# Ledger of designs, part 54: designed miniproteins, single chains, continued (3)

Each design is a single chain, and the fold is of that chain. pLDDT is the mean over its residues in the fold that is shown.

## One batch from the design tools (miniprotein)

Design m9854
Fold by ESMFold2-Fast:
Structure m9854 (fold): chain A 77 residues (1-77)
Amino acid sequence: KLKEEFKKLLIEMGIPEEVAEYLANNLTDEQIQKYINALKTGQGIDLKPEDEEKLREVVEKVKEELEKFRKEREAEL
């Protein structure tokens, strides 16, 4: 479903399967849907500069969410 679609899109973008799986399980459905929408916008053969930037921002956002989660866990440590 939603998580499977998100994971598949991340893997197709070159993100490791383990990272994609972790993010799909950690992020909320709302966050996942937002990222899927951004990724699908840039999935066309004709990549506009804006779409390319959107894809980079989504990847960066996904990594930032993962780093934020790890930072919170480290702060708890």
Scores: mean pLDDT 65

Design m9855
Fold by ESMFold2-Fast:
Structure m9855 (fold): chain A 76 residues (1-76)
Amino acid sequence: SINDILKEIAELERRRNMYREIAETLTRLSQEYQAQGDLDAAAENQWWADVFRHASENLDQKIKELKEELKRLQEE
């Protein structure tokens, strides 16, 4: 139903936003370690930032697909 799709979109948007915030935090930590000269810690935090950013992008694509499905159902 339309309500089930809306609920799924809302749940995915919450997870996407959480992963974006984690990626931003890890990017900041990477920059702080870089400034301290801890290049290994900087690289590790940047790698995890990239992982969470990629995960958020995958969720964003799924949200987009569900929104297109919702649009089709609303046009009927």
Scores: mean pLDDT 90

Design m9856
Fold by ESMFold2-Fast:
Structure m9856 (fold): chain A 91 residues (1-91)
Amino acid sequence: VEELLERAAEEAEEAARAAEAGDFEAAKEHMAEVLKLVDEAVEKDPSLKPEAFRLMGLILAALGHLHFGDGEGAAELLRELAERLRELREE
């Protein structure tokens, strides 16, 4: 589980970098990998479900920012996502 959460955090950081660069397609691809890895982590440890639901809120908010062309706002949310994923790994 810890490895899945670390990989998800790395993908969230890549998504943030892509969003800042204006590459919204790459940002969305990395966000899709975050979702996949978090789903796999929840399957292995269902106790993660409440926090995974909160993380989904950050992903949806970041998608909203990308939809309106706000790559910097999306990047801030994606970095918060990465930090929270790393915190879950250490619990």
Scores: mean pLDDT 83

Design m9857
Fold by ESMFold2-Fast:
Structure m9857 (fold): chain A 83 residues (1-83)
Amino acid sequence: SELEKLLEETERLIEEDLKRLREAPEEEKPLLASIAMARLLAMETELYLLAKIKKVPQEEVEKYMKKFEELRRRFLEEVEKIL
């Protein structure tokens, strides 16, 4: 599905962002982490709005929003370990 592809792309980008964050100089890490978080929130919003436009059933929308919530939590946990 289109929503599944967007979620998979988000997961791929988050892994790339975490790799860049780990390899970055200490002084650059806060800005890079902030930009990565902003992109994650933008992609979550995109998925929600796309689901509404395509009239995806509410139960399916909630399933994807829950996956984004878990992805955001895991991202923050990894960022805290890196900083």
Scores: mean pLDDT 84

Design m9858
Fold by ESMFold2-Fast:
Structure m9858 (fold): chain A 72 residues (1-72)
Amino acid sequence: MFEEKIREKLVDALRALGLSEEQARAVADYVLKHGDEVTPEELARHTGLSLEQARRALDAARKVLKEIAKEL
């Protein structure tokens, strides 16, 4: 239940950056599996994003995760 809501918030934030639904889901899944140790280079390799898109996506995902952590 909690993980599904976190995933949806991540997908929404990533789509706001101009990512497709499929790209946003791939980024959210990868970040949730690997946590804070995800590099932009690894994210780009696994999702097919450019390095610049991966950097922006990772920054947005980290911001969402920090906001969720404040609720706990």
Scores: mean pLDDT 79

Design m9859
Fold by ESMFold2-Fast:
Structure m9859 (fold): chain A 100 residues (1-100)
Amino acid sequence: SIEEEVEKAREFFEKFSEEALEAVRNRDLEGLREIVERFIEWLRKEFPDAEGQKLAEGIREAVETVIELMKEGRFEEAEELLRLVLEQAEKEVIDLIRKK
């Protein structure tokens, strides 16, 4: 059901967000890249259409900005941006599920 898919997506995002934010806090750029790659692979599998691909591309671009901030030592700004990216990504994924 759509309700079960939304619940599963929320559980997935809770774990993904925790792991991604922990990578930023640990200043682990490679860990963040690996976590995001797993998310993009999940997204590509669940939403193989143009809307899902566009969301995946937008998330990759936003995460590269987060990594750039981390490389510059701007870890507080990187964490703040990542939180916003994760919140928006969850909202857009739930919207994609509800459009099924």
Scores: mean pLDDT 85

Design m9860
Fold by ESMFold2-Fast:
Structure m9860 (fold): chain A 88 residues (1-88)
Amino acid sequence: DEELLEIARREAEELAKRSLRLAELALELEARRLEKSNPELAERLLELARELREERERRGEPPESAEEQEQIAAIRAMLEGVPISEFY
């Protein structure tokens, strides 16, 4: 779905203004959720995540707020299969 992909791009772009790493992890999490129902869209989201990773590596790691670090930790835990309820 081209419309859904465009919405994901806009959301990732907004998150990237705060933290490229947060945006990358959010796209990876969403791709994992969609892998079974829409694998083609999941692959496109992973492509966007790779682009954000390359941009982050090119710029070096930006400074992050404590709030961003907490959000990043929660998303990483979800990617590792840990239920988010264990963090909240």
Scores: mean pLDDT 67

Design m9861
Fold by ESMFold2-Fast:
Structure m9861 (fold): chain A 70 residues (1-70)
Amino acid sequence: MLEEAKRAYQAGDYDRAIELFKKAVEKGDLEAEYFLTQLLLDRANKENNLSMVEFLKKDLAEIQKELEKK
């Protein structure tokens, strides 16, 4: 699942990558949630959407804290 989502992202198929990561998140995969947020952040950076970048950076930091607590 994660490798397929990463491949879609690298191919520029962001919608497909988001769909695949969301499916993993629905199964409780915190790593998938981390990658999904990072993907959205990369996309926002490419679009020069500064407000979305700020929001997603905050979200990403919270997810990373949860992953490290393990």
Scores: mean pLDDT 77

Design m9862
Fold by ESMFold2-Fast:
Structure m9862 (fold): chain A 94 residues (1-94)
Amino acid sequence: AEEKALELARELGEKLSTLSNEEQAKLFREMAERAAKLDHPEAEEAAKMLEAVAERASKETITPEEMERLARRLSALIGPEAALELLEEAKKKL
């Protein structure tokens, strides 16, 4: 699951470069809302992490490399399966 999450995160990062900062920020806020609803002890922390990324995305482009780092941190925090699910849901919005 982690390897697949990293691959998907890189793919999302490549697609994000074609979106406006507003569209990128919206995508990460939607991911944060979904993360907050997870039945996991670290759900709130994962949501907070994604909100921070949304704020950055509103001002700068999130790179594929940064997306991979985000996927690694999410996988460590909430598990690779939950991280992969969040990334797959984000891809559906693109």
Scores: mean pLDDT 84

Design m9863
Fold by ESMFold2-Fast:
Structure m9863 (fold): chain A 80 residues (1-80)
Amino acid sequence: GAPFDVAAVLAKADEAEVEYFMKKYNLVGPLYRDTIALLLGLGMSREELDKLLTETYNKYIDNPILMPLEIARNYVLSRK
């Protein structure tokens, strides 16, 4: 389906949870922050996000900055 308002979803994310995952995976920069915030804003549980980040990071370690965000966007668009 059509994409929803991503900015509104990002704004709804729990900042404390975003910071938790940023620190846990030693992540820096807006792309990682936006990916985590997007998934949390969509209602993904902490356990599901932790598993997804671990699996995605291991698969795309050479390009981790872009691949987590791309996977999150594709998931949202396909599930709409």
Scores: mean pLDDT 65

Design m9864
Fold by ESMFold2-Fast:
Structure m9864 (fold): chain A 62 residues (1-62)
Amino acid sequence: MEIDLGAMTPMEAARALARELGLEDPADFVRVGGLFLGLSPGPFRLEFTYEGQRYVVSGEVV
């Protein structure tokens, strides 16, 4: 599944992805948030597997 988060800060991107995935477990929240730690301004593309489904998440850090 491909998800475009648009232009946003890393924290906003992490929160938007958590909402899209319906995350309720704090451990899953920390794991997803970790994908956005250390991102520099500009376009990004992240790939991961969650609950057996492969995700490709793209966007732009502002």
Scores: mean pLDDT 70

Design m9865
Fold by ESMFold2-Fast:
Structure m9865 (fold): chain A 76 residues (1-76)
Amino acid sequence: SNAEAAARSARQAAIAGAAGDSAAATTGPYHMFKVATTEEAKKYALLGAQAGAAGDSAAASRYARMAFEEAKKAAE
């Protein structure tokens, strides 16, 4: 479904945002997926994916960073 595709894209957006951050790279893909399933990380990742789909790369980057920050908090 479109909702499932959006959720998957949101997780990929959070991981892609984290891939630009060397600290996030050390966390590993599996752990990032698990942490990205927290409600706050998922919310920001979804907003980032939606902004990216709309062509707003600046907003997409901002939300991806927010998703990463929430994922980082949950991982600690």
Scores: mean pLDDT 56

Design m9866
Fold by ESMFold2-Fast:
Structure m9866 (fold): chain A 70 residues (1-70)
Amino acid sequence: AVEEAARLLASVPGVSEEVARKAAEAIYRNRDNPELAINLATQELIAAGVPAEVARRAAEEAVRLVLEKA
């Protein structure tokens, strides 16, 4: 669910609860297209200052959580 994805993203160093929530909501709205959801969440994390490699891995995990519990 969105709340679990937001908690995962907020655990990433440098990610605020606000950024994590926005990224998780973007994933949920785009859950029918997992690749787009990963890309959107990754871009939001990078914009917040997260290194690209860390952002991509966190986005992939968050998308998996949303898909398992949607």
Scores: mean pLDDT 81

Design m9867
Fold by ESMFold2-Fast:
Structure m9867 (fold): chain A 75 residues (1-75)
Amino acid sequence: MDKKVKEAAERIKKAIESLGLDAKKYESLINTVAKASQNGEIGEAFIDMTLSISRLEGVDEKALEAIRKEAKKAS
């Protein structure tokens, strides 16, 4: 569990960095999504809700899409 969460978080961080964005600014969001990615369909629903809230907080849409795609691969 812990190792898979770390691997998912690392993958999401690299995807954000590949877009020229600072993954450190999104560390808490990345960790939340990485944990949820281990919970199947319930985790996917939680990720969708969390990303919707993050959009309202002003997180870049490209970062949100990269997080969603990498989280789905981790499931």
Scores: mean pLDDT 77

Design m9868
Fold by ESMFold2-Fast:
Parts: structure tokens; C-alpha cells; sequence
Structure m9868 (fold): chain A 68 residues (1-68)
């Protein structure tokens, strides 16, 4: 389920020392927001800050709007 995937991802982020990203992943799951979730996962791989994740999320949403 989406909730199980969210919990697993959040636990991984917490273990990597990224508790703010873990919190954001849980919030994205609660809102059923795949664009936000995708941005957070990419940020974790790239070592981005939470502020950079928020900027990346905006770009992803704009791209999805153009592509439908």
C-alpha cells in the first residue's frame, strides 16, 4: 500500500540522518501527493536540503502540468 511504502521510505531517511525529509514523506503520503513524494526521494539520493526539496517539488509539479 502507499502508506506502507511511505513508512518504509521515511524509516530509511531517518536512518540516513534526514529526519526532516522523513517527516515530509509522511506528510506527502497523508496528502496522497506523488509529485511531492518523487521530489523527496530524488533529494535523498542527491543529498539535498529540505529547502531544495521544496523547490524541486515545484518544478516537478510544473512539468507534470505541461505533460498531463
Amino acid sequence: SLQEAVDRIAETLEKEGLPELAKAVREAGDKNDPARMGAILRAADEGMTPEEVEAFEKRIREALEKKK
Scores: mean pLDDT 67

Design m9869
Fold by ESMFold2-Fast:
Structure m9869 (fold): chain A 60 residues (1-60)
Amino acid sequence: GGTLIVESEVNGKWEVKVDGKTITITNLETGEVLEIEYDEPVTVEQVKDGAEAAGGKVLK
């Protein structure tokens, strides 16, 4: 697993934690938490590529 910080132009900074099949997304301004479970393990690189493809800026 790993942790990414993604910046959105509208929602500020999000912390994305990758843990096997589960991604936990936390808004660093509001404290909102979203949890996504996949059928297969995901990598930090896959999440980073997806965030960048969606227009997010990956800071870490």
Scores: mean pLDDT 77

Design m9870
Fold by ESMFold2-Fast:
Structure m9870 (fold): chain A 86 residues (1-86)
Amino acid sequence: MKEKVEKAIELLDEAARKAEESGDWDTANMATLAVAIARLGVKKGDYEGAAEFIVRQAKRIIEQSKNPDVRKLLEEARKLAEEALK
């Protein structure tokens, strides 16, 4: 669980950076906030809550993003977080 959640956060952070580089500020801001909240959950030892949060937020951010590279990173983060919950 831990390893998959931490990797999902890294992918979400990479998605935020790529969105920022492409001028997709709405996606960048949403992903950056999601990373901050997920990292707070991890610091509290709540890996399950962090994984559930990443799944929900990645789905919402994908709906807003128009950049296919950013959407791919968000989809990979979602998949890893879902796998962490198994």
Scores: mean pLDDT 85

Design m9871
Fold by ESMFold2-Fast:
Structure m9871 (fold): chain A 84 residues (1-84)
Amino acid sequence: SSTDIVNGILSQMRERLDQMEEALQAGDFAKLEQQFQQIQSLINEFQQIDLQTGKVSRDQIMEAVNIQMQAMAIMVEADLKKKQ
């Protein structure tokens, strides 16, 4: 179902976000960038499903937005850490 597919995408996004946090703590900026790019790909897939079906819930949309905001915050922190 569309709900199962969307929940699968959200689970993958959360896993990639966790890997970004681990990469940030380890100073592995290459891995951090790769995980961020994976989240961007998952966001694009999520948006296509929402546009095609209109069956994505508000809670699922807000979850995807929250994950993206956290991923962007980690990228900002990484940029600041690189300048140290």
Scores: mean pLDDT 88

Design m9872
Fold by ESMFold2-Fast:
Structure m9872 (fold): chain A 99 residues (1-99)
Amino acid sequence: SILEEAKKEIEKKFKEGVGTKEILKDIKENFWSKLDDKEKNELANYIGNLEMEIPEVKKYMELGKELAVAKHEGAPQEEIDKIEKELEEAKKKAKEAFE
């Protein structure tokens, strides 16, 4: 199917280290207009799941949770400041992983 061809193309480009923006552009130009609304939603979910598997994205999400827990539990300000700095650095790396 066209959906399966699009998924294979995404997988191939992701493995080759092509940035997410370029992959999305290629999919939009070559496959998007050929998909129905259900297939478009499935493909969007597939891409979203792959993005969440990127190590930099996972680290950013984990640090966000760690910061929320530290603040809720009243951790020392020095610990909160350290996590916030690590979160800012992880956010930048996650953003760069999509470029």
Scores: mean pLDDT 80

Design m9873
Fold by ESMFold2-Fast:
Structure m9873 (fold): chain A 111 residues (1-111)
Amino acid sequence: AELGRRGAEEGKEGAERAKKAETPKEGGLEAARGGGGNARHAGEAIRRGEPLPKEEAERASRAGSEAAKAGTKAAKEAETSEEASSGTAGAISGIGASISAGLAGGLKAAP
């Protein structure tokens, strides 16, 4: 009973921290910590053969779902951030190179 409640709280706190994280990488880590804590406490209660009250089981399930959702969002934002950073740097470099090459080519081709 107590373990299920603690797991639910850890999951909820992990999800909240993930949402407020400044970096997607840190958000993913916080969501993983919350989800791991929730799973650990739920697993320990099951191993002890203690039935969780319906209310605690529902809270643990909800907290786990929120942590998983926050973790998925943070992971997706981490991938998008890496792609955006790489894409933006590549686009700026490519535009600069194209302008330089065009100017050099134009000067050489001009009679």
Scores: mean pLDDT 51

Design m9874
Fold by ESMFold2-Fast:
Structure m9874 (fold): chain A 76 residues (1-76)
Amino acid sequence: MESAKEALETLERDLEELRELLEHGSDISLEDLLQGLERGLKGLEQLEEKYPELKERIEELKERIEELKEEIEEKK
């Protein structure tokens, strides 16, 4: 449980940083960002199955990832 909460906190911070980078025209590959976000979604699905008590927080993070994916697709 402790490691799962830490992973969620880390992912939440990473998503905030990625959004800032997208807004300011980062040099990061959009394709690499999309692949990273897809891996994040996969990990969240696995965490939700193991820790249903974290479902609400995981759903919020999934929504944030989907929003970032849409922003990236708009920038291509």
Scores: mean pLDDT 75

Design m9875
Fold by ESMFold2-Fast:
Structure m9875 (fold): chain A 53 residues (1-53)
Amino acid sequence: MVKYTTESGNVFEGEKPEGEAYVDEKNPENIYDSNALNPFEARSGDKIVKIEE
């Protein structure tokens, strides 16, 4: 389990995504990998910019 920091400055904990990822602001347990995102989900997500423990 790692900590993610988003572009908005929010910090969440979860499993490490394999690529660029976005956190659902309404449900931070839902992390969307850029390879699996539809365009709608990408626009509503807060991009993960930092991963740390």
Scores: mean pLDDT 58

Design m9876
Fold by ESMFold2-Fast:
Structure m9876 (fold): chain A 65 residues (1-65)
Amino acid sequence: SLIETADKFIESVRKQIELLRKNVEEAKTWKDKEEAQRRIAQYERLIASLKANLKSLEDKKKEAE
């Protein structure tokens, strides 16, 4: 349940990144491109942290077996 909720959240963030990637491609100004790229980097870091936390939880569950 907790892991499923986190996976769905990660998928939502990934979809947000895809929208931002399109904004980068379609942006006409440097400022808009830079802002979109910065937000992509922030979301990618968030996903990496969430994945690390999920892996830690899975490993603890395996040790309890």
Scores: mean pLDDT 77

Design m9877
Fold by ESMFold2-Fast:
Structure m9877 (fold): chain A 73 residues (1-73)
Amino acid sequence: SVSRLRALLAAEIAAHRDELLARIRELIDKARNTPDLSKKLGYATAAALEAAMLYSVTGDEEFREYANEALKI
């Protein structure tokens, strides 16, 4: 069941929430602080995709906010 799989994934993400948020924050900070446009795009894209995926599973608005922040880089 998709609903059961989503619930299991959401629980796993919740268990690692602070680590996942810190990782996305690190990618956003790297994107903002790099002078290399190629690296900036890479870090920003990775942060946006990871945050968007985590939001799609959990509905956790903080992941949505991080995805939007990354997309504005």
Scores: mean pLDDT 87

Design m9878
Fold by ESMFold2-Fast:
Parts: C-alpha cells; sequence; structure tokens
Structure m9878 (fold): chain A 88 residues (1-88)
C-alpha cells in the first residue's frame, strides 16, 4: 500500500540519518498519516537543530524553535503555528 511504502521509506531515511530505534518505533506507532509526518519532521528538525541555528538569523531561530514546540504539541498545534507565521 502507498501509506505502508511511504512510512517504511521515511523510517529507513531517518535511520540512515542517525535516528535511534526507540524514536523510530515511536514514529512508526503514529495513529494517522498527519501525525506520522509531524513526528518524522520533528525528529529530522531536532537532529539538525544546532546546525540550523548556527546558520540562521535570530528571527529564523525563534520561528524554528516555535515550530518545534508546536510539532511536539501535535498536528493541530503545528498547523495553527504555521498559519500564525504565514500571517506575520
Amino acid sequence: STREDYRARALAELRAAGADEALLAAIAAAASDEEFVAQALLAMMEARREEIEATSTPEEVEAYRALLEALRAGVPAARAKIEEIRAA
């Protein structure tokens, strides 16, 4: 199935990027496609946080941290934060 293939590929890419097995198991347990995508994106962004913050402006760092916090709170919070940023 398309969903199964997508999830398997995303998990394989995260594993190749250095995500640990406990994190991969948590992402794989996501109840919806939206939750899976949000958790996979969060894992990737957190893994690269120090690199991104070192190469970003203070405003970009603030937006990045706010997005990470919203993703941790779940998909509805992440969507609301993205719309807030777009409106600014």
Scores: mean pLDDT 69

Design m9879
Fold by ESMFold2-Fast:
Structure m9879 (fold): chain A 60 residues (1-60)
Amino acid sequence: AVELLDTGVATHKETGKKYLYEVYKLPDGKVVALIINPETGEIKEISLEEFEEKYEYEKL
């Protein structure tokens, strides 16, 4: 089953742009971060490592 681990606001370190984020554990045990653009609804899936490198985050 897909498990929601974390959610909040993510700020891109280079651009300062704010996104929503969700961190999920997938059925195979892989953990991924989803970055959601609140203006366009665009969703990007990135690794947790890339998420932590490129974004500052604040939990809800």
Scores: mean pLDDT 84

Design m9880
Fold by ESMFold2-Fast:
Structure m9880 (fold): chain A 66 residues (1-66)
Amino acid sequence: ASITVKKEDGKYVVTTDVLGRTSTAVFDTAEDALKAAENGVKVYSPLGEEAKAAAEKGLEQAKKLL
């Protein structure tokens, strides 16, 4: 499992790869990316320790962009 949050080309990109499913969301603000990362922790933590750890890493990356 992997959830990453990064700044790319002036945008904020959240990439989620959990349970063999990959999705990418692009945000104009760090605050919107942070909200997405916080929601990721809430949604993915119940799926297991690997998904929880991935979501928490994404949240830490989002916090560093603020």
Scores: mean pLDDT 79

Design m9881
Fold by ESMFold2-Fast:
Structure m9881 (fold): chain A 104 residues (1-104)
Amino acid sequence: SEAERLARARSLVDEGIKTAEELLKKVQEENPELVGTAQNILNGLREAKAAVEQGTPEARARAIRTLEDVIGHAEELLKKGSKDVQELAKKLIETAREAIEHLR
């Protein structure tokens, strides 16, 4: 059960990284003023991946906090981004929230 939840969280963070890479490319094309926010999202997801892979209770708590920060940055893109940026940001928020549920 715990191992299955951790494996699901890892898969979701990997999915989030792929979505964030697409998001960064789209932001570079459509909202270059928001590139810093998109880069913070990608960096945060990579940090969350490392923490999830470490797998300790302390690392899981760090991953949750990092994913919550990622959600905050993605919510900024929902307010300021183009339609395509907003759709990728919505998907990323959903993926990050599901990952947090499996880490709790």
Scores: mean pLDDT 91

Design m9882
Fold by ESMFold2-Fast:
Structure m9882 (fold): chain A 125 residues (1-125)
Amino acid sequence: AKILLLGESGSGKSTIARILRESGRFEVIELEGSTSGIDPELLNEVDLILYVVDARNPEQVNIAIGFLENLLEILPPHVKLVVLLTKVDHPLAEEVKKKLEELGVEVIPLSDPRDVVPIVERLLA
């Protein structure tokens, strides 16, 4: 399965990408969410889009909201879009989760990056 992994620098995206690749089960394509538009042809080739957000970083949250609003307009109906929320023990995590869910996206709290493999397996089942 092909996974498109999005997120800002410092979101934990690189750690998640490494764990997914080390599993040997997924092809992972990494893009920084804020720096370029996504090619619509690439969106048709992927099975799952994961957007990684650090709950402690309000700037990352605001960037993610704007990017996700635009992405949802061009998202193919067969492609799953999920937000992985890291650092969920932070006091702002619940507020951040609610703001992201208001966009109509699924938000999955990720307390340990090692949990990403079983989460992805469940999403692709």
Scores: mean pLDDT 81

Design m9883
Fold by ESMFold2-Fast:
Structure m9883 (fold): chain A 61 residues (1-61)
Amino acid sequence: SAAIEEAKKAVPSLTEEQIKEILEGLRNKDDSPGVRLYLEGRVTPEQLETLRKIAEKYGLL
């Protein structure tokens, strides 16, 4: 998926599986996966905003 490849480049600290969880969560109006990874110190608020913009760009929202 082009969205997954762009997301992997934007947030190299996350696995492809974690990126898929966040993007699928956003599609379903569920921010819980992104919030969990933020609390675990694996992603920043800026990176979560970048993933949301990628989701909007590829029509996932």
Scores: mean pLDDT 82

Design m9884
Fold by ESMFold2-Fast:
Structure m9884 (fold): chain A 116 residues (1-116)
Amino acid sequence: MEISDEQLDYLARDVAEALGLPEEHLETVKRAVRASIEATRKAIDAGLTNEQALAVGYAAFAVELLRDLGEYSKEKAVETARRIARADFESSLTKEQADAVVDRLLPAIEAAVDAL
């Protein structure tokens, strides 16, 4: 799926706010969002389940973001992926439901981070 520059800017601002990142990191967040979208699309095209594709997308976002910030570690990437996944699910689910979904996705997120 192609995302417009305006849609990417809007989504990146929402993600930056969810992670508490200042506007000066917006271009870094935009790159991480694009990496997430591309990884998710490739996972779906490869025949992964929706949950596996989401886990790959969150992992790709976290890895790209932390590498650009010079703060990459596997532990930080998994934690960042968990944080963005929770924020995304809390937009439509209760906090308890979001926690349950994220906990179920965690092994797939860890595996995806290891593969990146």
Scores: mean pLDDT 81

Design m9885
Fold by ESMFold2-Fast:
Structure m9885 (fold): chain A 65 residues (1-65)
Amino acid sequence: SSEIKKMEEELKKPVPKDMTDEEAKKYADMAKKVAKDSKDKAKELIAQGTRDNGEVGSKMVTYLD
């Protein structure tokens, strides 16, 4: 439970514009784990974290569908 809450906090942090493939993979893995408990929650947090990087945001939302 505390691990999921930490992942939720990480997902809503602003993603860098120059995010590496390794960082994107870790972000996607965290998004999937949060989505297991609530897909809607994961999508909301991704929208917050990716507001300045719409390409990553669109990709992550599609990945959860």
Scores: mean pLDDT 78

Design m9886
Fold by ESMFold2-Fast:
Structure m9886 (fold): chain A 58 residues (1-58)
Amino acid sequence: SILGQYMELLSQKPRSIAELEEALGVNVSDELELLHMTGMVEREVRDGKTYYSLSPET
């Protein structure tokens, strides 16, 4: 499933929208926003870039 692909990629490291779109070949903005709203991922800005990571934290 597409959700499984997000979980796998984000389990490895925090990733930007561009990194996820390159890896998955699809637009990810709406899905990432939904996952953030449901508490599945965290959103962080680092060095002017927005990154997503899995919740809960280690």
Scores: mean pLDDT 76

Design m9887
Fold by ESMFold2-Fast:
Structure m9887 (fold): chain A 64 residues (1-64)
Amino acid sequence: DDAALEAAKAELEAAFRRRDRARLEEITSQALGTLSPAAAEELRRYADALLALLDWFDADTARA
């Protein structure tokens, strides 16, 4: 469902903008169970990219 994928991506973007990793992971896990395999793969790639950016921000913040 393209609408469900778009809604999930919008929620991931909002969580990412707040740097809310736990919420981003929660949204991803819930949405993956409701999407087609192709949409689930697209969402997982998108979520992985956002998580990688959050990891970069966390590493930068942790530097002395």
Scores: mean pLDDT 78

Design m9888
Fold by ESMFold2-Fast:
Structure m9888 (fold): chain A 77 residues (1-77)
Amino acid sequence: DAEARIAEAREVAALARRIVEALEAGDLERARRLLTEELGASEADADAVLADPEAALRGLRGVAEASEAAVAALEAA
């Protein structure tokens, strides 16, 4: 169902944007909490991701942009 795919992509984009906002603010504790509690990452995986905040920021922006593009493509179809 296209509606279900759009909803999922929007949820992923929103979560990725929230983590990006935390990283841009330098709030590593909030970013770690979002990664573990909302995204379901392990504590060790979240710590590894946050060891390079610049790389994490680039990766999460990419996820958000890809999910946003998927929403736009599905809505345009």
Scores: mean pLDDT 81

Design m9889
Fold by ESMFold2-Fast:
Structure m9889 (fold): chain A 100 residues (1-100)
Amino acid sequence: MKPSPVEVLEELEKRIKEIVREVAEKAGMPEQGEKLVEKIEELAKEAKRKIEENPEDFGKVLLEFFARVSLAARELFPEDLAAELEQRVSEAIAELMKKA
């Protein structure tokens, strides 16, 4: 089944938010986790708008979305934890792309 670009982004947003909350809770940093979740929601809204306006830019919009999420994680979390978040997010992206 081919999901729409917007549906792919919505599933990624959901998975990334779950990963962020789990990692932040285990690290004892739930406030930083919620700040990153809020930032992800803002970035996802912007990405969805861009995809709806120009569906052909889907790949570029996804790349920019992940780059901005990675930057926000590095600003809010220690390097080791930010690296764990980036790894788990990368794995979630790879799994979703295999099913698309």
Scores: mean pLDDT 81

